# Ledger of designs, part 75: designed miniproteins, single chains, continued (3)

Each design is a single chain, and the fold is of that chain. pLDDT is the mean over its residues in the fold that is shown.

## One batch from the design tools (miniprotein)

Design m10760
Fold by ESMFold2-Fast:
Order: sequence, then structure tokens, then C-alpha cells
Structure m10760 (fold): chain A 60 residues (1-60)
Amino acid sequence: GIAAEAARKAAEAGDATAAGTAGYEASLHNQDRELARRASQAAAEGDAEGAAKYAEEASK
């Protein structure tokens, strides 16, 4: 969805916080609390690539 695409683009720009937020929102749309948690944790750790990975998994 749009949120997952936004997370991927934010991660490509190196914005871990934006990537994590968008990934969290994508996960909530699919009611996947584990992916939401992992996206938020990756963002908190500055891991933009990890946040994008969880956003992609949430979009499947």
C-alpha cells in the first residue's frame, strides 16, 4: 500500500524515523503487531534498511 511505499522511499533517503513510522502504519493496516513492533524498533535504532524490510513484509 501507500504507507509501505512511503517507508521504502524514506529508507532510501536515510530517514529511519519516517521509514519506521510508515512501516508501523502499513503493519497496522494488516493487523500485524509483530511487524509494527519491529519497524518501530528498527527506526529507534537508526536502522532505515531494517525499517524498510518490515514495511515490505507488511505490504505482502
Scores: mean pLDDT 70

Design m10761
Fold by ESMFold2-Fast:
Structure m10761 (fold): chain A 92 residues (1-92)
Amino acid sequence: EEELLERLKETVVEHAQRFIENAKKKGLDEAAKEFEKILEDVRNATSLEEIREAVKKMLEVADKYPEAISPSEFVAMLLDIIAAEVEGELGL
């Protein structure tokens, strides 16, 4: 459980950092700022529920600023999260 939480935090942090960099490169400063706030929430998360809430917020930012994140980059993060959760539930 705790190992799964730390792994999910690392995965989401890595993707969030890439989203911030991409937003800044495209001049989408507002999107970058929103992702930076979400990144802070992820780093301070103490439960899987908090990670899921942060991911939902990222999806909302991606929907609001579709130029900030490519669909493939967002899907890659979601697949990594799903894989980690499934492995945890199956005891792998």
Scores: mean pLDDT 77

Design m10762
Fold by ESMFold2-Fast:
Structure m10762 (fold): chain A 80 residues (1-80)
Amino acid sequence: DEIEELEKEIEKLIEEIKKETDKEKKKKLLKELIEKAERLRKLLMEELKTAPPEKIPELIGRILRAIGVILDAELELKKL
């Protein structure tokens, strides 16, 4: 259940980032978020290689969500 654990950690990090007022700490949290979201994307891509056809749309949706998290976090880092 590595994927489910990573998804929960990512949600927790997003909440922590929203509450963080210190710029330096926020940068560290954003970098950690990117690392975890990249790991999640990699694991989902591996699952996709062996997934039955009926699971492919669900996995693609989760991959796209992980990519969205990465892009949003990179954009926020550039603003800091």
Scores: mean pLDDT 88

Design m10763
Fold by ESMFold2-Fast:
Structure m10763 (fold): chain A 75 residues (1-75)
Amino acid sequence: KKEAEEHIKKADEYEKQGNFAEAATHYRQAGDIYEKLGEKEKAAEAYRRSADMYNKLGATPLAKESEKKAEELEK
């Protein structure tokens, strides 16, 4: 779990720096790890945050993919 938490921490730091690309990547990696661990709620949150970062970059296809992953987990 520490690996996913580490990615969230790094993503938060990148987001505060305005580095949305790196923030999106780390949130997405955390989401992938939480999903593999069966932590669906945490995975969905991470994917939604990744989507928000991608939206700030104008990377709409990546944002949509992350949003879809979050919705799938909330089913």
Scores: mean pLDDT 83

Design m10764
Fold by ESMFold2-Fast:
Structure m10764 (fold): chain A 71 residues (1-71)
Amino acid sequence: SMEELVEKARELIRKAVEAFRSGAPLDTLREILEELRKVAEELPDEFKGQVQAAIDSLEAAIERREAERAA
């Protein structure tokens, strides 16, 4: 259902935040983010905006860590 899909997105966001704070490998964070993107694709436009904002925030956080590692 839609409600279950939204809850799955929220759970993946929570997992990503916790993994990021605990210093999990970037590959782990990328896997969680990819799952979140897949869930977002299945949401109708009305709900995509809410999940997309969270995806954008997590992407930015991962990019910052990648940039520091690449420098």
Scores: mean pLDDT 77

Design m10766
Fold by ESMFold2-Fast:
Structure m10766 (fold): chain A 79 residues (1-79)
Amino acid sequence: MDEVRELADRVAEILEKAGDTELAQALRQSVDNLLAAGEPDLAALTIAFVARQAAKRHPEYADELNEIADEARKLAEKL
Protein backbone atom coordinates (compact mmCIF):
# COMPACT_ATOMS: atom_id res chain seq x y z
CA MET A 1 0.00 0.00 0.00
CA ASP A 2 2.65 2.57 1.04
CA GLU A 3 4.86 1.59 -1.93
CA VAL A 4 1.93 2.19 -4.32
CA ARG A 5 1.30 5.66 -2.84
CA GLU A 6 5.03 6.47 -3.00
CA LEU A 7 5.09 5.65 -6.74
CA ALA A 8 1.93 7.73 -7.31
CA ASP A 9 3.49 10.69 -5.45
CA ARG A 10 6.69 10.42 -7.53
CA VAL A 11 4.71 10.56 -10.80
CA ALA A 12 2.44 13.35 -9.50
CA GLU A 13 5.46 15.47 -8.44
CA ILE A 14 6.95 15.16 -11.95
CA LEU A 15 3.58 16.07 -13.50
CA GLU A 16 3.35 19.13 -11.21
CA LYS A 17 6.86 20.23 -12.27
CA ALA A 18 5.79 19.80 -15.92
CA GLY A 19 2.69 21.98 -15.32
CA ASP A 20 0.26 19.04 -15.62
CA THR A 21 -1.41 19.65 -12.25
CA GLU A 22 -4.86 18.33 -13.27
CA LEU A 23 -3.40 14.93 -14.26
CA ALA A 24 -1.32 14.85 -11.05
CA GLN A 25 -4.44 15.43 -8.92
CA ALA A 26 -6.48 12.90 -10.95
CA LEU A 27 -3.75 10.26 -10.50
CA ARG A 28 -3.60 10.79 -6.71
CA GLN A 29 -7.40 10.62 -6.44
CA SER A 30 -7.66 7.51 -8.66
CA VAL A 31 -4.93 5.68 -6.70
CA ASP A 32 -6.53 6.59 -3.33
CA ASN A 33 -9.93 5.35 -4.58
CA LEU A 34 -8.46 2.03 -5.82
CA LEU A 35 -6.54 1.47 -2.57
CA ALA A 36 -9.72 2.19 -0.56
CA ALA A 37 -11.52 -0.42 -2.72
CA GLY A 38 -8.83 -3.04 -1.92
CA GLU A 39 -7.39 -2.99 -5.48
CA PRO A 40 -3.64 -2.22 -4.96
CA ASP A 41 -2.67 -4.17 -8.11
CA LEU A 42 -5.02 -2.02 -10.24
CA ALA A 43 -3.66 1.09 -8.50
CA ALA A 44 -0.09 0.09 -9.45
CA LEU A 45 -1.16 -0.66 -13.05
CA THR A 46 -2.90 2.75 -13.21
CA ILE A 47 0.35 4.43 -12.09
CA ALA A 48 2.30 2.51 -14.77
CA PHE A 49 -0.19 3.53 -17.49
CA VAL A 50 -0.30 7.22 -16.46
CA ALA A 51 3.52 7.39 -16.17
CA ARG A 52 3.95 5.98 -19.71
CA GLN A 53 1.39 8.42 -21.14
CA ALA A 54 3.04 11.30 -19.22
CA ALA A 55 6.44 10.31 -20.68
CA LYS A 56 5.00 10.84 -24.19
CA ARG A 57 3.60 14.27 -23.23
CA HIS A 58 6.70 15.43 -21.28
CA PRO A 59 9.80 14.04 -23.09
CA GLU A 60 12.11 15.99 -20.72
CA TYR A 61 10.96 13.62 -17.91
CA ALA A 62 10.48 10.52 -20.10
CA ASP A 63 13.39 8.46 -18.70
CA GLU A 64 12.34 8.99 -15.06
CA LEU A 65 8.63 8.40 -15.83
CA ASN A 66 9.38 5.18 -17.76
CA GLU A 67 11.51 3.91 -14.84
CA ILE A 68 8.61 4.56 -12.43
CA ALA A 69 6.22 2.83 -14.88
CA ASP A 70 8.46 -0.28 -14.89
CA GLU A 71 8.66 -0.23 -11.06
CA ALA A 72 4.84 0.06 -10.80
CA ARG A 73 4.30 -2.81 -13.27
CA LYS A 74 6.70 -5.07 -11.32
CA LEU A 75 4.99 -4.13 -8.04
CA ALA A 76 1.56 -5.02 -9.53
CA GLU A 77 2.90 -8.51 -10.47
CA LYS A 78 3.83 -9.10 -6.78
CA LEU A 79 0.45 -7.93 -5.39
Scores: mean pLDDT 85

Design m10767
Fold by ESMFold2-Fast:
Structure m10767 (fold): chain A 68 residues (1-68)
Amino acid sequence: MSEEARKLLEEGDKAIQNNDYEKAAKFYEEAVKVDPNNREAWRNLAIAYEKLGDKEKADEYYEKAVQA
C-alpha cells in the first residue's frame, strides 16, 4: 500500500470513530482512487455508504471490494 493511501485510510477510520460517515466516505473514495486494488479500502467505503443509508452505492462498492 502507498503511504498516501494508508494516510487516507487512517483519516477515514478516524472519521468513522467520530461518526462522521460523510467525511469517512470522502477519505475512502480518495484511497481507492490512489490504490484501486485495495480491497479493504473498497469494503470500508461500502460500509461508510451503508451507514449513510445509501444502499445502492454500498452494494456497488462491496462488488468492487470482491473484484479487487
Scores: mean pLDDT 83

Design m10768
Fold by ESMFold2-Fast:
Structure m10768 (fold): chain A 63 residues (1-63)
Amino acid sequence: EKEKLLQQAKDLEEKAKGLEEAYKTLLEEQKTTGLVSQENIEKVKKMYEEAKKKAKELKEKAK
């Protein structure tokens, strides 16, 4: 049970890392072109923040 929670937390941390890189890419495109939607930037930001939060919660549950 603890092993499964830790594995899920690790998977979410990897997903959050990927989403954070996507968010940084969108910010760079917005600064360079000004054509990226603010709504898209906020969506990706929310997604990686939620993934990080869930990973932390799973680690706490694994104690």
Scores: mean pLDDT 80

Design m10769
Fold by ESMFold2-Fast:
Structure m10769 (fold): chain A 98 residues (1-98)
Amino acid sequence: EWKKLFEEGLKYFGLGEYEKAIEKLEKAISIMEKEGVEDETLAEAYFNLGKAYFLLGKYEEAIKYLEKAIELYKKLNADEKKIEEAEKWLKLAKKLLA
């Protein structure tokens, strides 16, 4: 179930185990997308996946998932602070890629 994979992904992220976080979050996202889950948890999964790729220096992948997180947060009318945080990470990823 994607909920357990999402929680495991967040735990590995908190431990600085970014490759394991990516593995768990990508599996969670794959299941959520197949089940049509398009809530704020999917946006948070994209955001954390983007941050994990960023922290590994994988800026192209970071940009991809941060843009997905921002798009979904905006679609859901999420808290502006969440959108602003994701946009700050996106801006930095684009700057470091250039």
Scores: mean pLDDT 90

Design m10770
Fold by ESMFold2-Fast:
Structure m10770 (fold): chain A 68 residues (1-68)
Amino acid sequence: GVKSKLLEIKQEVEADPNFSATLLGDDTLVITNKGNPEKLIALTLKLMGKYPDLTVTLSGDNIVVTAK
């Protein structure tokens, strides 16, 4: 399900100490970074390519991942 994919992404992202991820309900993951715009953009593009079945959006300094 979507929740299991989001938890997998959370674990992958939190391997980098510059990122934290919070699951909101069962369908939304919010990824926050520590002020590195290039890392944020690179991660956004990576997630878009790896998870085409999910909506990946850059929202200010956060990445929001949701079900389509």
Scores: mean pLDDT 81

Design m10771
Fold by ESMFold2-Fast:
Structure m10771 (fold): chain A 94 residues (1-94)
Amino acid sequence: SAEEYFKKGLEYYKKGLEAFEKGDYEEAIEYYQKAILYFDKAIKLDPNYAKAYKLRGEAYDNTAKAYEKLGEFELAEMYREAAKKDYEKAKELE
């Protein structure tokens, strides 16, 4: 079920990327937040799931980019810090 949650996270992450490409930044953030929720569930079931940390980091970074497009620079910085921690954890596990 960790793998199943990870795959569901990937589906929402891809929808977020599609919305971002269309300029629908608020919709992109909603999809990235759903992706993050499913990656959180995968990590809770398997705390050593390096790929889930990496993809959650990517979802955090892309959430930050979307907030930057909306002029929400403080929120963007918070999401980039979250991404950095996940990338560090992913490297530790690989």
Scores: mean pLDDT 91

Design m10772
Fold by ESMFold2-Fast:
Structure m10772 (fold): chain A 63 residues (1-63)
Amino acid sequence: MAPEITAGEKGDFEAAVEQARAALAENPDDARVWRLLSQIYRELGREDEAAEAEARVKALDPA
């Protein structure tokens, strides 16, 4: 059950994704940035992409 978001809210999250991706281009092994991406994708209702980002966090920083 993913609630619909407004176009304005989506634009704010898409800007955050672009910033996070720019940070990953500089340091692709930054688990912190991957964690931020997973949170942003959850807010966007993109569960598959959020799960992928979480898997990256686990690969970079295993418990």
Scores: mean pLDDT 73

Design m10773
Fold by ESMFold2-Fast:
Structure m10773 (fold): chain A 112 residues (1-112)
Amino acid sequence: MREELLEAALRALEAVANDASEAELADAFRETLELLLRAGRTDLSFDFAAARSPREAAAAGALEAAARALEELGIEEAAEYARKGARAALAGDLARAQEYARKAIEALREAA
């Protein structure tokens, strides 16, 4: 579980950082969410009503799910960057979301 959750979080961060397709972002969100539920996280509620596009919603979802996974793993610095990225995506700033995803990946590598 721990290694699967870490790999899913990294895949979600990389999908955002590399400007992946909407489908890849949605898939990364779903996979990370499923693993969080299996890890016992039942407090998973997401609000994407502010998103201007399906792509912004998918990017925000992937980053928020990654943030929750990183938080569950105790990697708080990477989790905080992922959460900032999710907020940027919901605000329509995908370029800033990508920068925060890259910072989250760097913080994750430093923690590993």
Scores: mean pLDDT 80

Design m10774
Fold by ESMFold2-Fast:
Structure m10774 (fold): chain A 100 residues (1-100)
Amino acid sequence: MKIDEAEVHLALGYMALATGNYEAAKREFEKAVELDPDNVDAYIGLARAYLNLGEYEEAVKWAEKALKLDPNNPEAHRILAEAYRKLGDKEKADEYEKKA
């Protein structure tokens, strides 16, 4: 089977997340989204990278895009709960925690 370029960038992004290289993770997941806009895992990875960089509004944006593709995604709900908690929106944080 042909190696998908989007899958390569997705794998590199998750490796960068695992090693704490959040700027590299962001760049790799941005490429994965560009190459395959329907890949939920790429949106999740990008949202996680933004969350770890302290860019909470961007983390919300990308996690919400993941939910448009997969409305019941538990990881997207976890990211939204954490991002909203960091933004001081306790009500939304609690709501998304219940869905995770």
Scores: mean pLDDT 84

Design m10775
Fold by ESMFold2-Fast:
Structure m10775 (fold): chain A 55 residues (1-55)
Amino acid sequence: GMTAEQAVAAGEGGIRAGELLGDERARAYGKQALTAGKQGDVAASLAYLREAGLA
């Protein structure tokens, strides 16, 4: 399973990829995944990463 630390890293990656590729969806959902991961809500973070196309 994904850890909160891995969820934060994946969210940061999604934000970065969204910025580099101009993908607003990946950026927005990556930011939500990062926030959820920082709060320890791995399930919510994973759901946001799936919306970003990252999980």
Scores: mean pLDDT 80

Design m10776
Fold by ESMFold2-Fast:
Structure m10776 (fold): chain A 81 residues (1-81)
Amino acid sequence: AREEMLKLAEESRALAAATTTAADVPEAAAKQEELRKKLIELGEKYKEEVNGMTVTVAMARLNAAGEAGVVDVEIKFEAEE
């Protein structure tokens, strides 16, 4: 589970690195959101195993100037007990 989550985070980071123009950002962001959803689903399914784990995903975004940029999003998994 943890290795799969790290692999999804790496795929997100690679996609962000390949997104170099503003025109590519919406498609890349949609694909990265799907990777993020898979990460959250895995974290929910294996919540005890991934408790206390933080996974950083890279998300392609348009900045305030409308330029292609990358934002790192930290996803922290915590169980209630």
Scores: mean pLDDT 72

Design m10777
Fold by ESMFold2-Fast:
Structure m10777 (fold): chain A 62 residues (1-62)
Amino acid sequence: SVEEELIKIMEKIYKENKEASDEELIKKVIEEAKKKGLLKYFSEEELREKARIYLDILKELE
């Protein structure tokens, strides 16, 4: 699913950039999502909100 692809992007960015700030991680997620054509399914604002929420979840699972 499109949401599953977004989760994969967020997990990959977090794993590759653990020392980055939340704002840097969100920015990288949005750019990767743009490259994968996810703006057809989510607005940039929705991507930012989802990235923030899911990033918090990924940090908790660490």
Scores: mean pLDDT 80

Design m10778
Fold by ESMFold2-Fast:
Structure m10778 (fold): chain A 58 residues (1-58)
Amino acid sequence: NEGIELLQEGKYEEAIKKFEEEIKKNPDNKKAYLLMGSAYLGLGKYEEAEEYEKKAKE
């Protein structure tokens, strides 16, 4: 998964873009929401990270 590779490289903004594309294709993709949360944590955006983690659970 290209988005996961971007996360591992610390390219959090690019990873977010890839996960947004995945969610756009499949809005029920809980994994993509979880990975969005991880990317926002990497950026230090804790509020956004929590929001996406909640969406992954819902």
Scores: mean pLDDT 81

Design m10779
Fold by ESMFold2-Fast:
Structure m10779 (fold): chain A 86 residues (1-86)
Amino acid sequence: MEEFRLAAIALDIEKAKKLAEENPNDANAYVYLAKAYIVLGKTEEALEYAKKAIELGASKEQLQGLINLARSEGLEELAEELEKLR
């Protein structure tokens, strides 16, 4: 099961990176990258993408989704940093 989840995330990261390169001001691409990196446990990268998404106009609901996901993955420090972006 873990391998299927990681493969799906890898495909999503590649698509989101391409979308971000083609549309660098699209907040949704960075929300997607932040989610993928949260699931991978890459907290620094996840936080950087989340900050960029918020700067580009990501919604409070999208930010709440990132906070909830970080907590569900056991990344409490990241969740606290994300709450500071509210």
Scores: mean pLDDT 77

Design m10780
Fold by ESMFold2-Fast:
Structure m10780 (fold): chain A 62 residues (1-62)
Amino acid sequence: SHVEEAERRLREGDLEGALEAAIKALEEDPTNERAMAILARVHRQTGDKRALDALVKSAAAR
């Protein structure tokens, strides 16, 4: 699944790959808590606005 891919990429230090996979996981399921946690962590480590924007968008879709 995309969330498992995101977790694997995050463990490997591939923050861009983790971000991309976590966004796809939230696009398929806006309630995916694991994907939200990954995006929050990526945002804390990088300040990447895409991570924050994805979290806001998923909240609005709920």
Scores: mean pLDDT 82

Design m10781
Fold by ESMFold2-Fast:
Structure m10781 (fold): chain A 119 residues (1-119)
Amino acid sequence: SVSLTESGGGTVAEGGSQTLTAKVSGVDFSNSSVAWVAEPPGGGGRGVAGISSDGTKVSYDDRVKGRATISKDNSKSTAYLNLSNLKKEDTATYYPLVGGASGKKPVFAAGEGTQLTVT
């Protein structure tokens, strides 16, 4: 079974910074890809950032380019999404997505979501 322990939600002032974390268990995290998607209060989910399984390739949505950094620490089985210079439009529930394997079986899992409010 896969589990994701999420943190870093809350209320942050516009122009501030926040790091969202997802600690993952039940998968081969060192060979897993991670992405974050955001769902604003009005609906319309969007991709935010992604990192490849080997950690060498990162991608960012145009809305956060230059303000977001995604990383993963395989020794801690934890992924990080840092958002800087926060805008009110960044207010959303953020869902980490993990793609990997448990033994010989492919695994795809989503977190329960972390709410970030920018005031």
Scores: mean pLDDT 88

Design m10782
Fold by ESMFold2-Fast:
Structure m10782 (fold): chain A 65 residues (1-65)
Amino acid sequence: SLAEETRESVERLLELAESLIDSDPERAREIVDTLRRVLPDLPLSPEQRAEFLRRIDELERRIRE
């Protein structure tokens, strides 16, 4: 389904951002900023959206450190 494909894509982008925190924090930040911006418009359940937002917040905190 589109929702399942969307969830998998978001998870892959979050994993990519996490992998880049130490080597390329600017790119990690851009990925996280983009995900935060598009997240409200994505075909996800409210529960999935809340979980992704929590993970985005956590990654942003780690990047800002």
Scores: mean pLDDT 85

Design m10783
Fold by ESMFold2-Fast:
Structure m10783 (fold): chain A 111 residues (1-111)
Amino acid sequence: DLAGHFLELLRRLLNGEISLDEAVEEMRRLNHHDEVIDTFRTIYESEELSEAARLILERVDDPDVQQVLILLLPTSDVKLLKKYLEEGNIDAALSTALNGKEPKNVTPVRP
């Protein structure tokens, strides 16, 4: 389960259980695309995106929806997304991510 493994690695990274380098190596071993790995790094390097990712992992039950929300997080209206996640409105959170808006702290990405 590639989605489940991605989500487990992100959870472990956000909890400080593994390093970013270890997570990236494992993702490359499982043949994740560079764009997915770059999204993972972007989320980890941003406190606001990391907080939103934790809310997704805690409040969204469907792993496929979790993966979609996380992968779209760097281009999403993060504040609105967090609001909907806190309200338990997963449909509105997903719509917010799919409609996109550049978050203010996601460029340039650093290792």
Scores: mean pLDDT 77

Design m10784
Fold by ESMFold2-Fast:
Structure m10784 (fold): chain A 78 residues (1-78)
Amino acid sequence: MEEEEKARKLLDEASKYLSQGKYEEAITLFEKALEVAPEDSLIAINAYMLLATAYERLGDKEKAEEYRKKAIEGSQKR
């Protein structure tokens, strides 16, 4: 429970930086959120989607595609 709460707080703070155009700071916090988030959790999936957005805004298309793929793979496999 505590790890999920820490991940959520990091995700929320990172999302604020992303909204302010502070993409590098947002990326660092999203990466920290992924380190403490449970595997295949909604928090991890959201962090992957937002990392893809941050990298896209920085012009790193390769990293953006990588994280977008991770978000899709985590959201539902059959």
Scores: mean pLDDT 80

Design m10786
Fold by ESMFold2-Fast:
Structure m10786 (fold): chain A 60 residues (1-60)
Amino acid sequence: MKKAEELYKKGKEAEKKGNYEEAVKYYKEALDLDPDFVEAAQNLQKILDKEKGVEAAAKV
C-alpha cells in the first residue's frame, strides 16, 4: 500500500478501538502525504465531531 493509504488504514483501526486522538493523528498524517485523500478528510471530520462530544462530557 502507499504510505498515505497505510496511515489511513491505521486511523480506521484506531477509530474501531475508540482511540479518537490516535485516529486523528493518522488521518492528518495521511492528508499531509496526500492532501487529496478525501476519505481521510471525511473520517477526520467524523472523529473531530465525536471528539468534541467526548471532551465536553469529560469536562462536565
Scores: mean pLDDT 72

Design m10787
Fold by ESMFold2-Fast:
Structure m10787 (fold): chain A 64 residues (1-64)
Amino acid sequence: AEPPLTDEQKEQAVRLVAAYLASGLPEEEAIETAAKMLGISPEQVREVVEENKERVEKLIAEAR
């Protein structure tokens, strides 16, 4: 079992996915790229994004 993500890792995952989505990457590629950069699983990034969907969408809107 992987250790739980820190609040800092969760915030970084949200910000990275939002940035990649704002740049035009598909959601799946944005998640996989963020996971690779953070050294965590794509599943962990997906769970964080699902839990923080509104925050991700707000960050995308702010980046455009």
Scores: mean pLDDT 80

Design m10788
Fold by ESMFold2-Fast:
Structure m10788 (fold): chain A 85 residues (1-85)
Amino acid sequence: APATATLTLTLNVPPELHEAVRALAARLAEEVAALPSALSASAEVRVEGDTVTVTITVTAPTESTAVSLAVAAGVELVGRVLDLL
C-alpha cells in the first residue's frame, strides 16, 4: 500500500542564506517527485530566529521506498546547503 515518510532537518544557517535554503528545498522536492519510484514529494521550510527547519515529505508505493527516498533527499539537501557555506 502507498506510504508516506517525513524527515525533519534542523539547520543553523546565516540569515542571508535562508532564501537559498528555501529554493534548494523546493528544487529537491521537485527532483524527488520526478523519480519513477516516488508518487509525490514536498518540502516545507520554517524559519525561527537563526534556525531553519526543513520538513521533507515523500509518498511512495511502499513504506521502505518512502523512507529510503526521504533519507536520501535529506542527505542531498545537507550537501547542497554545505556548498553554500
Scores: mean pLDDT 86

Design m10790
Fold by ESMFold2-Fast:
Structure m10790 (fold): chain A 65 residues (1-65)
Amino acid sequence: SAAIDAAVAGIKEEGARLGIDVDVEAVGDTLEIRIHSDDVTTYTGFAIRAIAIGFEQGLGVRVVP
């Protein structure tokens, strides 16, 4: 859907801007994201931003290890 495509693009663009590798997979109306960072502050901050991007598009976001 357009909402899923926009959210996926937004999350990937934010990751690229911050130099963070991120995997994003759409599972129904939920985005599953894997954040490749060993720094807890970076991981947590990016997870919050990704959730906000998903919420803006009406989508759930699940952060997976």
Scores: mean pLDDT 83

Design m10791
Fold by ESMFold2-Fast:
Structure m10791 (fold): chain A 69 residues (1-69)
Amino acid sequence: SKVAELEAEIAKLEAEAEEEYKKLNTEIYKALEAGDKKAAEEKKKELSKKLKEYQEKIKELRKQLAEAK
């Protein structure tokens, strides 16, 4: 069903966002441990950008899900 397809896509994006957060956050802390402040700052910017993109996509899918119910 359309509802099940939308719920699956939302779940997939939420899982992908969690994995990206975990990965980039680990890389940020490793860069800081190594004293590479520039690399840490660049990865922080990448994380913020990716999380915003995931939030916007999930919001749109949740809107579609509400209309499909």
Scores: mean pLDDT 85

Design m10792
Fold by ESMFold2-Fast:
Structure m10792 (fold): chain A 76 residues (1-76)
Amino acid sequence: SLAAGVRALAAAGDREGAKAAVKLAAEKSAEEGARSAIEAARAGPEFREVAELGIKLVEEKDKELGEKARKEIEEL
């Protein structure tokens, strides 16, 4: 899955790769974008900007799903 790809890139410390993967996930679907943004946030505070970008892109497609993902990230 795209979320698994974001997790792997973030674990490797590849911020630019994680950002590109989150954008690709959000472009393909709101659900994949949300999962990918959450995985970026789980990697640590250095990836919060990548996660925030993903949430904004998800909110453009599905506001409710974007809000739900934002709340999940805030609880990390």
Scores: mean pLDDT 84

Design m10793
Fold by ESMFold2-Fast:
Structure m10793 (fold): chain A 64 residues (1-64)
Amino acid sequence: SKEELLKKGQELLEEGLRYLANKDYEKAIELFEKAAEYFQKAGDKTGALLARANVELARKELEK
């Protein structure tokens, strides 16, 4: 269901943020990319954009 997809996207986003806080950027990127996919499947364009913004943030940190 849409509700299950949204919940999974949110769980993955929250997990990605935990890895980001611990400076585990590669794992954070993987989780944020998965979160974006679930938000897209659910039709949550805002959630998908937020997840992708976090991918870009983590990638910039990884390139430092």
Scores: mean pLDDT 89

Design m10794
Fold by ESMFold2-Fast:
Structure m10794 (fold): chain A 60 residues (1-60)
Amino acid sequence: AEELYQKGVEAYKAGDYETAAKYFTEAIKIKPTQAGLIGLALAYQKLGKGEEAARYFKLA
């Protein structure tokens, strides 16, 4: 989970929001952390998926 979360953060910093969303999704499947849920929400927001972003912000 932690390793996948770190990969998500690195992808997000690189502007690769699709890859970031993928890694954050895998991280929260193993352990649904508040940080992982927020990371996924932010990645979806950058991808223009506002409904999905709002859902994950509510779960965090």
Scores: mean pLDDT 82

Design m10795
Fold by ESMFold2-Fast:
Structure m10795 (fold): chain A 56 residues (1-56)
Amino acid sequence: SERDLLIRLAQRDLGLSAAEVEALPSMSDEELEALARRHGVPVSGLRSLRAYLQSL
């Protein structure tokens, strides 16, 4: 599925766990910023990924 593909891409490119990617649609902006800092990735990328997952 598209969701499974997005999870695999986020794990590969951003270093997120599958559980972290699956939790993105329910995360607040503060939780998203904390996750971005933990993994050293741009928060804008996580916001875009959250929006895509919410649209599925």
Scores: mean pLDDT 83

